# Designs tried in a protein design run: designed miniproteins, single chains, continued (4). Part 71

Each design is a single chain, and the fold is of that chain. pLDDT is the mean over its residues in the fold that is shown.

## One batch from the design tools (miniprotein)

Design m14457
Fold by ESMFold2-Fast:
Structure m14457 (fold): chain A 105 residues (1-105)
Amino acid sequence: SAAAKREEIEEKLREIEKRYKEVAEETNKLIEEAKKTKKEELKKKALEKAFEAVELLLEGTKLKIELEEDEELRKRALKELEELKKNEEETKEKMEKEINKIIEE
C-alpha cells in the first residue's frame, strides 16, 4: 500500500512537471507575441499562464515533500513551500511588472 501511494504521487508529480514546462513555454510565446502586437488580450493571457506556472510550482513542491524520505530535506522543502505561499502575491506582482515592462518596451 505504501509503494502504491508513492507511485501515485510520483505519477502526479511527473504530470505537474510536464504541465509546468508546457505552461512556461506557452507563457514565453505569449509574451513575445504581445511584445510584437501590443495587444492587451495577449498580455492578459501571458499573465494568466505565468500565474498558472506559479501555482504548478507550489503543487509540485507539495508532492515533492510527500515523496521526501530525508527528514532534513523534508523540513527544508516545508520551509520553502511556506515562504512561497507567503510571498505568492508579491511574486505574482513582481512577475506582472516584469512582463509588462518586457511587453511595453
Scores: mean pLDDT 85

Design m14458
Fold by ESMFold2-Fast:
Structure m14458 (fold): chain A 88 residues (1-88)
Amino acid sequence: MKEKLQEAIELLEKAKEIIKEKGITEEAIRLIDEALKLIVPILDKLSDPQKVFDLFNKIQQAIKDKDAEAVIKEIEKLIEYLKEELSK
């Protein structure tokens, strides 16, 4: 579990930096999708699975809206939550 959380955090941090430098690229979207695929199998082990689901939905909506600042904001919230889970 902790290994998958750490890998997901690293993918999300990399996606955030790419978006800051280059905007919402296919590479950044792929990294976000890879992080989601790592988290979905362990959602039931997290303290607030609904919060994670809501944050990914907000990220997807921001991508659809082409709002890079909103994508970064929601990714940062997700990273903060996942780091909190990792510290338990």
Scores: mean pLDDT 85

Design m14459
Fold by ESMFold2-Fast:
Parts: sequence; C-alpha cells; structure tokens
Structure m14459 (fold): chain A 62 residues (1-62)
Amino acid sequence: SSLREEIRKAIAEEVEAGQLAARRIGEYQKAGDLDGAKQTALEFGETSARKSSEIRAAEAAL
C-alpha cells in the first residue's frame, strides 16, 4: 500500500539523516570542536525523535 511505501521512505530518510549527522559529529570531534559536535547531536536527536514518533504512529495505523 502507499502508506507502507511512505513508511519505508521515511525510515530510509531517517537512516540517511543519521549517517550525515554522525559524519558531522565526527568532523567536529576530529577538529576538537566539542560544542559543535554536541549541538549537532542535540539537533539530530530532536528531529529523529519527532520523525520516529511519526513513523511509529503510521505503522500503528496499518
């Protein structure tokens, strides 16, 4: 169904966003910018929590 396809796409997008965030955090850590690493982690955490909640709600509607 279209909903299952949307859920799969949302999961894939979240995985990609997580990989990008991990790379940015690693770059900040390598540069010694711990504040930049922390801020990136917090921003990703907030966005990921919201997206995960939306995905779970969509899965529950199946």
Scores: mean pLDDT 84

Design m14460
Fold by ESMFold2-Fast:
Structure m14460 (fold): chain A 74 residues (1-74)
Amino acid sequence: MEEAKQLSEKALENYAKSRAYEKLGDTEKARQYRLEAIELFTKAFRLTGSVDFPNEKLKKLEEEYLKKLEAERA
């Protein structure tokens, strides 16, 4: 259970990064992080038969990564 939770959390972070890069027009990195998120969610699902997808946490992570990436591009 704990391993699946860690995998789900990493999947959310990668999904948030993917969305942030997509908004910035970096389609290559967006695709890379999306694929990593899918793999991590798949592993979590195989361990427990379920996956957590907290929308509020995803939104906050997306905003954090957007701010970091925008600062790096400035």
Scores: mean pLDDT 76

Design m14461
Fold by ESMFold2-Fast:
Structure m14461 (fold): chain A 68 residues (1-68)
Amino acid sequence: GGIDDRITVLTDARTTARTNYTTHLDLSKTYDSLGDTVSSKTHLDEATRWRDFADTLDGLIGDLRDLS
């Protein structure tokens, strides 16, 4: 059960990371529409970090599934 429990926790973390990615993309777009290019870029950079984190979690979940 321990591996399955870890997969559940990581799946929840991946969902959170994907949500944060979308939120920061939406904020980037909002700031761009307001002419705030600095805040727009900051949120775009944050979105990229959350996407990369979600991709890392996706790989780890796959590896753990192969072990269970």
Scores: mean pLDDT 89

Design m14462
Fold by ESMFold2-Fast:
Structure m14462 (fold): chain A 57 residues (1-57)
Amino acid sequence: SENSRLLAELARRFGISGALGVRGLLVDPDVTVAELLARGASEEEAEAARAAMLALQ
């Protein structure tokens, strides 16, 4: 899906090897948002990841 593609691209871009593909992070959007922001993602990219994860749940 487009949401899965977005999450994979963000994981690759911010050096989160497997992190956004790990079930624990995918079921907790707040943890994923915090990790992306900590690695230099924009607020818009982090919120796009939240929306994508919620759409996949």
Scores: mean pLDDT 71

Design m14463
Fold by ESMFold2-Fast:
Structure m14463 (fold): chain A 87 residues (1-87)
Amino acid sequence: DLAKRITELGKRLNELSEQERELIIAELAVRMGISWEQARKILEYIIEAGRTGDGESALKKLQTELGFSQKQIEEVLRVVEEAIKRL
């Protein structure tokens, strides 16, 4: 369940410092080949899901506002999870 995975990941991101979140944004931008603006927006949606428990809303925004496929969203979550492990 991608929505549940987004919510749980968002909870972990909310425990990080601003500097640690910026490192994750940089890693996501480089590894996904996307702009820093897009990477920041992705992380903002995931963080909001962690605060509200609404992973379904975040999943919908990734699909409709950023145009991501399910595979691309799974890649995003994997990259963020790996980046957190390196902190």
Scores: mean pLDDT 87

Design m14464
Fold by ESMFold2-Fast:
Structure m14464 (fold): chain A 95 residues (1-95)
Amino acid sequence: MLVEALREAAKILGLELSEEELEELAREVLEAKETSKLSLEELSRRYAVPISDLRKAFELLEPLLGKGKALTAVELLARRKYEREIQALKEAALK
C-alpha cells in the first residue's frame, strides 16, 4: 500500500521508479528518524519541481505517513527526479 502510494506520488512528479526502487524508498521513509526541514516551497526551488505537483504528492502521502514522513518522502522523490534530470543532461551531452 505505501509502495503503491509512492508510485503514484513519483508519477505526479514525473518520475518513473522500479518496484525495487519504490520498496527501498518506502523503507528509507519508514526508517527516517528525522523529518525534512525544507518546506514544499523550498523543495520546489531546490529541485526545480512545480509546487503544485509537490503539494499533490504530499496530500497523497500524508494520510498514510503523517505530515513529517510525508514531507521526507516528497523530498526524497524530488531529489531523485533532480538527479535523473542531471544524469540525462550529462548523457545527452555525450551524443
Scores: mean pLDDT 80

Design m14465
Fold by ESMFold2-Fast:
Structure m14465 (fold): chain A 102 residues (1-102)
Amino acid sequence: SEAVNQLLTLLMKLHGVKSQRELAEKYGVSVGTLRSWARRTVALFPADFSEDIENRIISPEHRAPLAALERLLTGESQRAVAERYGVSQATVSRAVRRLRAA
């Protein structure tokens, strides 16, 4: 999926890694788990990440989905991912519930 590949490319760029394997290792998950959650994320939060990738800036509408995805991949607290992405803990909580329910 183009959208899945864009999301993974954005995450690799944000984390300074060169491969999906390195990204998965950084999150502490398998590549399969990483790709599975990325696919679910783009299905529930349809997004074009092209400008985010080009400019190294995360668009406001993409922040909550990315925070929720990273919380699910890492097990980090809602507070930690919310502060990293500049969103409220309530916003992260709602996005996480949506991702888990899919």
Scores: mean pLDDT 83

Design m14466
Fold by ESMFold2-Fast:
Structure m14466 (fold): chain A 106 residues (1-106)
Amino acid sequence: MKEAIEQLKKAIEKIKEAILHVLQGDIEAARKQLEEAKKHIEEAKKVMPDDPYLKKALEQLELARESVEEAIERVEQGDILGAIGHVLRAIGHILDAEKELKKVEE
């Protein structure tokens, strides 16, 4: 359980870094942070116990990662407003993941 929580928290940090780089227009750095987030999500899956809150947190982080990937695509297309929309969705999914993780730690 503790190992899964640690990996999910590291994934959250990397997705937040990716969002910051998207907002700065640094798409190469944003992609690098998303690949690191994906690595931490995959490590979490390997050590994941049968816990419904950890599974919900994982699902929300996968959705957050996908939303940041869509934001990157929109920036590359010159659709800055669309990119902002996807960033806001990613932030929402991160907040939902953090809420589920708090339930595991109680």
Scores: mean pLDDT 86

Design m14467
Fold by ESMFold2-Fast:
Structure m14467 (fold): chain A 90 residues (1-90)
Amino acid sequence: KELEEKVLKGDKEALEKLYLRTFIEVASKNEELARKLPLAFSYILDLMAGKIPEEQKEEVKERTKSLLNQLKDIAPYEVEIWKKILEKIK
């Protein structure tokens, strides 16, 4: 709960902690999916910072949601927080 509140307020340290928790949970269960996480989370950070061109924004969001759905059985708590972050990006 406390981590979720800080992440949704834009706390960068909390966001980094969420990323590490997600990576550790996934890496312990599925190495192939874990290998894709650094790039996917780089895209989320760029979306949050407004660095993704508008014409690519929806494609990046869709790909990220697809990956998060694959992680839902491994890291359900972390996945729900990442989905809330994506919903706040306009």
Scores: mean pLDDT 77

Design m14468
Fold by ESMFold2-Fast:
Structure m14468 (fold): chain A 68 residues (1-68)
Amino acid sequence: AAAAGQAAVREVLRHAREVMDKLDPSDPLAAATQASLEAVRWLKERGLRVGGRFDEAAGTTTYTVEPA
């Protein structure tokens, strides 16, 4: 489970990086937004979704990849 989750996150990051490499580097906000949308779509095509939990005490957000 943990190893599978790490592999899925790694594939999402790889795909997002490939998308960002094809976008205009002079508009990083638009590039980041498009990469995020395509990463979510890529996960959804594989029956996965991104979950997240914000820990206010730690000031951190934990992202998880889980079945949709």
Scores: mean pLDDT 66

Design m14469
Fold by ESMFold2-Fast:
Structure m14469 (fold): chain A 81 residues (1-81)
Amino acid sequence: MEELLERIRRELMEAGHSEAVAEAIVEMIARNSPSPEEMELLAEALRLVEAQDDEALAAALPEATSFAELLVALARLLAAA
Protein backbone atom coordinates (compact mmCIF):
# COMPACT_ATOMS: atom_id res chain seq x y z
CA MET A 1 0.00 0.00 0.00
CA GLU A 2 2.69 2.56 1.01
CA GLU A 3 4.64 1.98 -2.26
CA LEU A 4 1.41 2.40 -4.29
CA LEU A 5 0.54 5.67 -2.48
CA GLU A 6 4.07 7.06 -3.12
CA ARG A 7 3.75 6.08 -6.81
CA ILE A 8 0.37 7.85 -7.12
CA ARG A 9 1.83 10.95 -5.41
CA ARG A 10 4.81 10.95 -7.80
CA GLU A 11 2.65 10.43 -10.92
CA LEU A 12 0.31 13.29 -9.94
CA MET A 13 3.29 15.63 -9.44
CA GLU A 14 4.83 14.48 -12.75
CA ALA A 15 1.47 15.28 -14.44
CA GLY A 16 1.80 18.88 -13.18
CA HIS A 17 -0.27 18.83 -9.99
CA SER A 18 1.10 20.58 -6.91
CA GLU A 19 2.60 18.66 -3.97
CA ALA A 20 -0.30 19.88 -1.79
CA VAL A 21 -2.94 18.39 -4.14
CA ALA A 22 -0.97 15.13 -4.52
CA GLU A 23 -0.60 14.80 -0.72
CA ALA A 24 -4.31 15.55 -0.17
CA ILE A 25 -5.32 12.77 -2.58
CA VAL A 26 -2.84 10.28 -1.07
CA GLU A 27 -4.13 11.15 2.44
CA MET A 28 -7.74 10.56 1.36
CA ILE A 29 -6.82 7.14 -0.09
CA ALA A 30 -4.83 6.18 3.04
CA ARG A 31 -7.65 7.23 5.42
CA ASN A 32 -10.35 5.32 3.53
CA SER A 33 -8.40 2.14 2.60
CA PRO A 34 -10.30 1.67 -0.70
CA SER A 35 -10.78 -1.71 -2.37
CA PRO A 36 -8.66 -2.58 -5.46
CA GLU A 37 -11.71 -1.83 -7.66
CA GLU A 38 -12.18 1.59 -6.01
CA MET A 39 -8.44 2.27 -6.50
CA GLU A 40 -8.76 1.45 -10.22
CA LEU A 41 -11.74 3.83 -10.55
CA LEU A 42 -9.82 6.59 -8.74
CA ALA A 43 -6.73 6.03 -10.92
CA GLU A 44 -8.87 6.28 -14.08
CA ALA A 45 -10.56 9.48 -12.83
CA LEU A 46 -7.17 11.01 -11.92
CA ARG A 47 -5.79 10.18 -15.38
CA LEU A 48 -8.73 12.09 -16.92
CA VAL A 49 -8.07 15.06 -14.58
CA GLU A 50 -4.24 15.08 -15.00
CA ALA A 51 -4.49 17.73 -17.75
CA GLN A 52 -6.90 19.96 -15.78
CA ASP A 53 -5.95 23.14 -13.98
CA ASP A 54 -4.51 22.33 -10.53
CA GLU A 55 -6.58 25.20 -9.07
CA ALA A 56 -9.83 23.54 -10.22
CA LEU A 57 -8.82 20.22 -8.66
CA ALA A 58 -7.79 21.98 -5.41
CA ALA A 59 -11.21 23.70 -5.30
CA ALA A 60 -13.02 20.34 -5.65
CA LEU A 61 -11.04 18.53 -2.91
CA PRO A 62 -12.35 20.52 0.14
CA GLU A 63 -15.90 19.26 -0.59
CA ALA A 64 -14.72 15.64 -0.09
CA THR A 65 -14.17 14.24 3.42
CA SER A 66 -14.41 10.55 2.43
CA PHE A 67 -13.30 8.42 -0.54
CA ALA A 68 -16.86 8.31 -1.94
CA GLU A 69 -17.16 12.11 -1.65
CA LEU A 70 -13.75 12.47 -3.36
CA LEU A 71 -15.02 10.39 -6.32
CA VAL A 72 -18.16 12.58 -6.50
CA ALA A 73 -16.02 15.75 -6.38
CA LEU A 74 -13.78 14.42 -9.18
CA ALA A 75 -16.85 13.45 -11.26
CA ARG A 76 -18.29 16.97 -10.80
CA LEU A 77 -14.95 18.53 -11.82
CA LEU A 78 -14.81 16.35 -14.97
CA ALA A 79 -18.45 17.23 -15.83
CA ALA A 80 -17.66 20.96 -15.46
CA ALA A 81 -14.62 20.71 -17.77
Scores: mean pLDDT 62

Design m14470
Fold by ESMFold2-Fast:
Structure m14470 (fold): chain A 72 residues (1-72)
Amino acid sequence: SFLSLSFREQLKRAILAAIYGRGKVSVRELAEESGLPQSTISKLLNELKEEGLIEEVAKGVYALTEKGRKYV
């Protein structure tokens, strides 16, 4: 993996917090703000989607699920 397990978990929590604050986020916005490649951000978002915490509402745009809103 490009990132350590601990750092990946911190980034995933930061992504959830960003979505909670904004209602939705794009891969591009998260990549620009974090300085990480879009491919890395997409992988983290896919992991959060598999966990049922976020959903893709438009191409490359994600929002919290009901489960995700209760988790943050």
Scores: mean pLDDT 85

Design m14471
Fold by ESMFold2-Fast:
Structure m14471 (fold): chain A 68 residues (1-68)
Amino acid sequence: KQKSANLTTAAGIAVAAGDVETAVRLLKEAYEIDPKDPAVISIARRVLELDPTNKEARELLEKLEKAR
């Protein structure tokens, strides 16, 4: 879970910097470690606020909601 927390922290920083591609990649890695992490859901939603057409972020959010 600590590895997932480190990845979600890095993803949050990437989103704040406007780096959507890096944020999505880090979120996918965090999801593989802990698919129930609420931080991954929160950051995925922020990615979609910046890029609502991002298919990978949408698919990831759907998987996260289904895994809970």
Scores: mean pLDDT 76

Design m14472
Fold by ESMFold2-Fast:
Structure m14472 (fold): chain A 85 residues (1-85)
Amino acid sequence: SLAEEAREIAAEIEELLKKLSPEAQKKFYELVKKMEEELEAKREEFRGNDSPEKREEYERLVMEALRRILEEVKKLLKEQEEEKK
């Protein structure tokens, strides 16, 4: 289910966050803030339309954002590991 997938991705993000330096965590939170702003802009585009189709579309956008956050956290961890000589 979508909820199960979201829980799995969130759990993976939490585990990876524990491995990030404070500097990498700061970059992660700045990225999350930017993505939250993008999602709020999309929510505003759906203003005045409470149809089930628009709700499903928004839920898909939220899932895409969550997957993008996971990929970015993996990238930050890889960059952090490559900087350690």
Scores: mean pLDDT 77

Design m14473
Fold by ESMFold2-Fast:
Structure m14473 (fold): chain A 90 residues (1-90)
Amino acid sequence: DRAAILGMSLAGLRRRLTPAQRERLRVMEELIDQMRRADSLSDMVDIANAYVKAGKLTKAEAMALLQSVFLGSSRTEAIRRAYIAHLEEA
């Protein structure tokens, strides 16, 4: 339920996730951190594309995370937005 996820704290979300879902969340956090260390938007795009090519995230998830990081969104907001993008793609 996306409404329940949007109303949940990041800690509360982690607690109810399966091991596979927790690993996906960890990968999303890793991509956010790598993009925040990037020197340019072009470098952020290359990093996001590398995660998609490796099969770690979908294109929709990676693009939502990239857009959120570029716009200066919080980690929690970026993850929630990527989760919504994943649900819309499915």
Scores: mean pLDDT 75

Design m14474
Fold by ESMFold2-Fast:
Order: structure tokens, then C-alpha cells, then sequence
Structure m14474 (fold): chain A 83 residues (1-83)
């Protein structure tokens, strides 16, 4: 499914965006909150546009948030090791 490929691509992109932000900021908490908000915004828009509760969209939101956060922590750790 093209839709599933786009979902998987977004999760991967969210991880990479988190990694870059974590590496560049050295693990700044304010930067972490900002990049999570940026990566989850499109999914939150889908939830807001949905008629009634859709549990699969909440699962997608959680996956994007988790991927962004995991990327951020990895990037921050790599920056600390490079210093």
C-alpha cells in the first residue's frame, strides 16, 4: 500500500529529524519538545480532521513521537561521545 509506505517513511524521517536536532543541540530539552511538536503536527491535524475517535491515528501519533524522541536521544548521545 502506498499509504503504508508513506507512514513508514514519515516514522523514519521523524527519527532522522530527531537525531539531527539532538546532535546539533547536544540534548537541549527545549529543542527536543520543539522537534517532537514539529514532527507530530501533521498527525495531530489528521486527528483533528477525523470524524469521531480513530485509535489507529493515535497509535500513529505515538509512533512518530517515539521515533522523534529516540532519534533525539541517539543524536545527543553521539554528540556527547564526539566531544
Amino acid sequence: SEFLKKLQAHIEEAYQAGYRAGYESGGDPATKERVIAEQTAPVRDMIAAAAGPHPDLYAYLDEVEAATAAGFERGAEEARRAA
Scores: mean pLDDT 85

Design m14475
Fold by ESMFold2-Fast:
Structure m14475 (fold): chain A 65 residues (1-65)
Amino acid sequence: GETVTTTALHPAALGLALARRVAEEDGGTVEKVSDDTYVARGARATVVVEIDGDEATVTATSVRP
């Protein structure tokens, strides 16, 4: 499999919603690692959400077949 990493800027609420969706679909969990950082860990994907005010930088790393 190939590892694919993507980074995008989103509104903070959307970034957190995307992390929760990845955790739910991939049987994982979302954990708060700092005041402004959340990490969703699934079986095949990891999403890091870094909040800065009303915006969030969302970095998704996944494994492709």
Scores: mean pLDDT 77

Design m14476
Fold by ESMFold2-Fast:
Structure m14476 (fold): chain A 67 residues (1-67)
Amino acid sequence: SSESTVKSLLPLLKHQSESVRQTAIGILGTLGEAAVQAVPALVKALKDESEFVRTAALESLKKIASH
């Protein structure tokens, strides 16, 4: 289910690998409204050390909030 997918992805937003964090954020964005529970974690990702992770978080938040 989308809820189980969101719960599995949330720990990956804190993963040591930039690529893992970026990918997890991207997947949350594709889930749209179903990922609304991830919004607080995605807002924190806007302050990530990686510009790629920050950009992914902004795009995912836009997709989630636009519904």
Scores: mean pLDDT 83

Design m14477
Fold by ESMFold2-Fast:
Structure m14477 (fold): chain A 84 residues (1-84)
Amino acid sequence: MEEVTLPRAHTPAELLVLVAAKEGIDLARSGKKEEADQAITDFIKRHADLVKAVSPEIVDAAARALEAAGLTNAAQTFREVKAS
C-alpha cells in the first residue's frame, strides 16, 4: 500500500500540525478512516491560524500524506485553509 513519510518539524506550529496529521493517518490505518478524516478536518478548522502559520511545503506534505491514507476531506481542508 502507499507509504508516505511526514517531514520533520522546525517550529512548534509545524510540530502540532504534523503530529495531528500522523495521529489521523495512524487512526485510519487501524480501520477508523471515516472517524480519522472527520477528526483531522475538525482540527484544521479549529486551528486554522496554526495551519496558516506553517510553511506551504509542510502543509502540502501533510495534505499528500492524508490523501495517501484515504483522508481526502482532511487533505482538501488543509489546502483550502492554507490557500485562504
Scores: mean pLDDT 77

Design m14478
Fold by ESMFold2-Fast:
Structure m14478 (fold): chain A 63 residues (1-63)
Amino acid sequence: MAPPAETVQASRDALRKAAEEVGLTEEELRDILMGKKKPPSKELRDKAIEAVQKYATEAQRAA
């Protein structure tokens, strides 16, 4: 099942904002979340996941 366009856009924006907050590039954060790249630290990874969830929730309210 294809996700709705709003969910796709919110996911992209959340990922970008989370990456900026933790000092990573969008691509680097995406690779870490997909398990393709080892995170610099577990704390950074956990903070990035929390930031993604935070911005995804905010994007849903702002959209």
Scores: mean pLDDT 69

Design m14479
Fold by ESMFold2-Fast:
Structure m14479 (fold): chain A 60 residues (1-60)
Amino acid sequence: MKSITFDDSPEGKILAEIAEKELGLEVKKYQASGGTVYSITGSEEDIEKAIKLTKEKLAA
């Protein structure tokens, strides 16, 4: 399994939603010194799919 982390940007919120709703990935929200961050845990393939779907949604 692989984990990635990202900040609470508009892009990050969309990525978290897609990963959770479309792919059923584990999404964790936590506080860091720089603000809210998200962590996605899953297979490398599923994480790449979530990123791709997020980019497609933002590009439309």
Scores: mean pLDDT 79

Design m14480
Fold by ESMFold2-Fast:
Structure m14480 (fold): chain A 74 residues (1-74)
Amino acid sequence: MADEIARVEEEIRRLDRQEDFLLGVEAVALAVYRVTNDEAGAQAIRDRFAQELERLRERRRELERRLEELRRRA
């Protein structure tokens, strides 16, 4: 049980790092499109990153539910 809890916590930490990385990449990409005045490119970037962030947040919610379940059984 403690081993399973530790594993789920590590997976959540990995997802948090991935989200931080994506937010950083999005900020840089949007800055480039702002300088080049490419509104269509900027919107495409926002849409793509919104989809990736939503997928990460959904996965994180699944892991959080599993972690709560494991903690309740401990």
Scores: mean pLDDT 81

Design m14481
Fold by ESMFold2-Fast:
Structure m14481 (fold): chain A 97 residues (1-97)
Amino acid sequence: MIEEVKKHTEEVIKRLEENPFDEEVLREVNEEYLERMKPAAELAAAGNEEMRKAVLKATGEIQIKIAELIIKYNPDEEVREDAEAYLKKIKEELKKL
């Protein structure tokens, strides 16, 4: 299951990179990811520490990619600044895992 989480995360990141900041694509990718991650998230919620760390890391990696794409492609300077602050925060949280 951890290998499955990693593979899904890599596939999602690749799809996001191929479709730079498209609100509809971002929404669809996020919905599909949540659906595929549901079994892993349920194990994490049940107290499986390995699954909790794997899910948090996977979610963090996707959030980092979304923030990077916003910084690169979003025309709004304020939105880009918010994404930079969020990216910094997520990277610090991932270092604690």
Scores: mean pLDDT 74

Design m14482
Fold by ESMFold2-Fast:
Structure m14482 (fold): chain A 94 residues (1-94)
Amino acid sequence: MAEEIAKRMEEKFGKEFGEIAREAVTNGNMEEFKERVEELAKKLNPKDKKKAEELANEIMEEFLRLLREELTRRTGVEPRDLTLPEEELIELLK
């Protein structure tokens, strides 16, 4: 699971964001994931706060989409039935 999500994040956003996603799935810490994504997005866009925020938001949305997809694959429950808060989604993967 962590490796599949990390690979997909790496393919779309680069190796650094893939690594952050792998750690987030492994330790289940969504707050740490958000902080690390925001920090890296800001480092990549130091002069454009809006671009940094847009990148961080896009990465967060893709990560949650991949979490729901992988959870659906493992449980057989369709994404439509998985309308849970971010924190609860990660807890279900432990």
Scores: mean pLDDT 73

Design m14483
Fold by ESMFold2-Fast:
Structure m14483 (fold): chain A 80 residues (1-80)
Amino acid sequence: SPAAEVQARVAEVDALVAATLEALRAGRLTPEQVRQRAAEMRALLDEAIAVSTDPAVVAQLETRRETVGVLEASLLEALA
């Protein structure tokens, strides 16, 4: 179902966020990896938005997409 596909992509984004923060804590995160992982998170969220039929779910996914932008900026500043 579209809802199951949305949930699967959201779970992938959440896992990627967790892996990125773990890499940061371990001192193994580079600025290039931040940009690449943020782009992957956005792509997954854009795919979830494209298959979603619920406006409330779309709004939540758009908020998550904005949060990815904030995360990317914060991580790039932390690595500067």
Scores: mean pLDDT 89

Design m14484
Fold by ESMFold2-Fast:
Structure m14484 (fold): chain A 79 residues (1-79)
Amino acid sequence: SVSLEPAEVRRIVGERLAREALEQARRFAALGLDEAAEAMRTIADTYRRLGEAGRSISDAEREELRPAGEVIEAAYRAL
C-alpha cells in the first residue's frame, strides 16, 4: 500500500480547490458578477500557494479571506 505524506495531500487538495475556484470565477464573470469573480480568484490564489508550500491555511489567512467569502455568499443569494 502507498501512503501519501501530509504535505503531498495538502498539495493535491490545494490544487483541486484552486482549480474549482477558478472555474467558479469564470462562471461569475460570464454572468457579469465581476466582484464575485475577483473574490473567487483571490481564494484560488490562496489555495494554490498553500498547496505549493505543502501547508494548511492559518487563522490569519482565513480571516483575510472573510471579505471574499462574504462577496461570494451574497452573489450566490442573488442568483
Scores: mean pLDDT 82

Design m14485
Fold by ESMFold2-Fast:
Structure m14485 (fold): chain A 68 residues (1-68)
Amino acid sequence: SMKDKLLEGMEKAIETAKKNNWPQEFIDALEELKKEFEETDIKSEEEIKKWERQALRLYTTLSHQAAA
């Protein structure tokens, strides 16, 4: 399902962040977003796309900060 694919993407992003020794605060932020998404009763593909955009935005922002 689209939800399972996004969850897999979030898990890979978290794993990559851990392998790259990102600050624990950044990893916690990614894990919290994944938890919120898991706990949310998603009823439409449009909702999944909104969560995907939110996740990509967070990851990109944290990736830039971790590289600095």
Scores: mean pLDDT 84

Design m14486
Fold by ESMFold2-Fast:
Parts: C-alpha cells; sequence; structure tokens
Structure m14486 (fold): chain A 82 residues (1-82)
C-alpha cells in the first residue's frame, strides 16, 4: 500500500524529531540517563519493525530513502546511551 509506505516514512521523520527533543530535555537535566537508555531501546525496536514493513511493501527507491532516515535515527539514538 502506497499510503502505508508514506505513513511509515512520515513515522520515521517524527521519530527523528522526538529523539532530538529527548536529547534537548536530557541536556536540560529533565530526563535521567536510565530513562534515556530505555527510550533508546524502545526506539530501536520501533524502527526495526518499521524497517521490516518498508522492506515488505516499499519499492527499492523508497527502501533506500527509509534506510537513510533509519541511519540518521540510529546515530542519534547511539548518542542517547553516551
Amino acid sequence: SDELVAKLLEALDKIDEEVEKLIELYKKGKVSKEEMKGAARFTRELVKKIDELIKKYATPEQQAEAAKKIKKIEEKVKKLEE
């Protein structure tokens, strides 16, 4: 479904934005390091499930777009654990 793939790509963009907001909250001392590690694990699981659906339903071009978004999210999530 083209609509499903579009929504999954939008979900990746929203996840990226939420991870950025969480990093900012951590810098302000509003979130603990333990909470950040929990959020990192949850985000990785969610992204993995989205990637599986993208690989099943998306064109190779859409899969490449998703892979770039996922890589950026994974790099940010890695910083949540530092």
Scores: mean pLDDT 86

Design m14487
Fold by ESMFold2-Fast:
Structure m14487 (fold): chain A 102 residues (1-102)
Amino acid sequence: LVEELEEMVRKAEEAGRRGDSDKAIEYGNKAIEIAKKEEVSKEVQVEAARRLVRAGRETPDPKSAVALASTASDIAQIALEQGDERAQEVIEEATEVEREAI
């Protein structure tokens, strides 16, 4: 599952970087579904969310930035609900990326 999550995160990053917002959303939604599974640790969820926030900051495409940041926020929210306090900082960073993209 960790490898599957990492693959979906990587594909969302690649789609976002080339400005393919539709594919960034598709792979992002798949990453969220995998992250919700009990076998995925909160540490892995936080790491995945941080990667997506970084990709959102690096993409020149505003729609892709919003898609990546929104996915990061959703995954970080799952980690926060599991008690990982680091997730709150990731949610705040994702919100900033979304605001800057608009």
Scores: mean pLDDT 85

Design m14488
Fold by ESMFold2-Fast:
Structure m14488 (fold): chain A 71 residues (1-71)
Amino acid sequence: AVRDAFAAAVTRLANLLLKNGVSIDEVTEIAQAIAAGDRERLEELIEKNKDKVSPEALEAAQRAYDAVAAL
C-alpha cells in the first residue's frame, strides 16, 4: 500500500538523518513537509542540513515524497 511504502521510506530517512546528527525537531519538520507534499519546504530543510544529508537520505526523501505524490 502507498501508506506502508511512505511509512517505510520516512522511517529509513529519519534513521539516516538522526545517525548523521540532524536533530529530532528538524527530522520531524522534514517528515511533516514530505507528508504535506510541501516540496519548497522540503528543499529548504535539505539545503540547511546539506552537510548532514547523505545520498542515501536524499534517496529516502525522494522515495517518501513520491509515495505521497502518488496519493
Scores: mean pLDDT 78

Design m14489
Fold by ESMFold2-Fast:
Structure m14489 (fold): chain A 87 residues (1-87)
Amino acid sequence: AKELAEQLRELAKKLEELAKKSKNPELSKDLKAAADSLRDAADLAEAGDIERAKELAKSTAESLKELAEKYNDKEVLELAEEVEKVA
């Protein structure tokens, strides 16, 4: 539970850092939304709801893969794959 929550919060932080560096305001907004979803997943994991935490993380990874394809962004794709591995 704690390990999963810490991994999800670290990934959310990486997404926020990418959002801040992004020159595309729409991509930045979508990356911040994904970071918020991973924090919600981390909160679920800390509460002991591991199944819902993993489900939300998987959904977030799928959304990030779509963003990576839409914007042709390899860093977003790499983060999507990292989220998928912890889910």
Scores: mean pLDDT 86

Design m14490
Fold by ESMFold2-Fast:
Structure m14490 (fold): chain A 85 residues (1-85)
Amino acid sequence: MSWAYYSKVLRSPDGQYLAVYHGISKIDGEIHEYESVTLLGVTGPLPREQWTVVAEYEEHDGTEEGKKWLEKSRERVDKLAEEAL
């Protein structure tokens, strides 16, 4: 089984608030990939259109399939973040 993890952290313009987006992907399903994309934490007001990416974390199991699922996790997290901005 291959796996990948990706997270993106956004910070508000005033530095008081953070939004954390994360995705976990597995080789065994696109449905599982979709289900594992989550906004883990949002502190503060909407909208997010002026928030800045301040951190990214990525990890995979070292396999080529894991690298592929990492890219999918990134795409899903980016879409979720864009929908929240």
Scores: mean pLDDT 60

Design m14491
Fold by ESMFold2-Fast:
Structure m14491 (fold): chain A 61 residues (1-61)
Amino acid sequence: MKPLDIPKPQSEEERKKMLEAIEEAWKLLDEKVAPRAETLTAEEFLEIAEEAMKLFLEKLE
């Protein structure tokens, strides 16, 4: 199997959508991590990261 390169956004609109998706995912991660930073376990962080990734993928759709 040859490694798949992540396609670069080919238009300004696609780039804007990707940035928006990243921002929303980051906002969710920050919102859930920030208030619990001191007590957050690696397991809980992974759950939050999974939620953020799901939101990112939904926005890219």
Scores: mean pLDDT 70

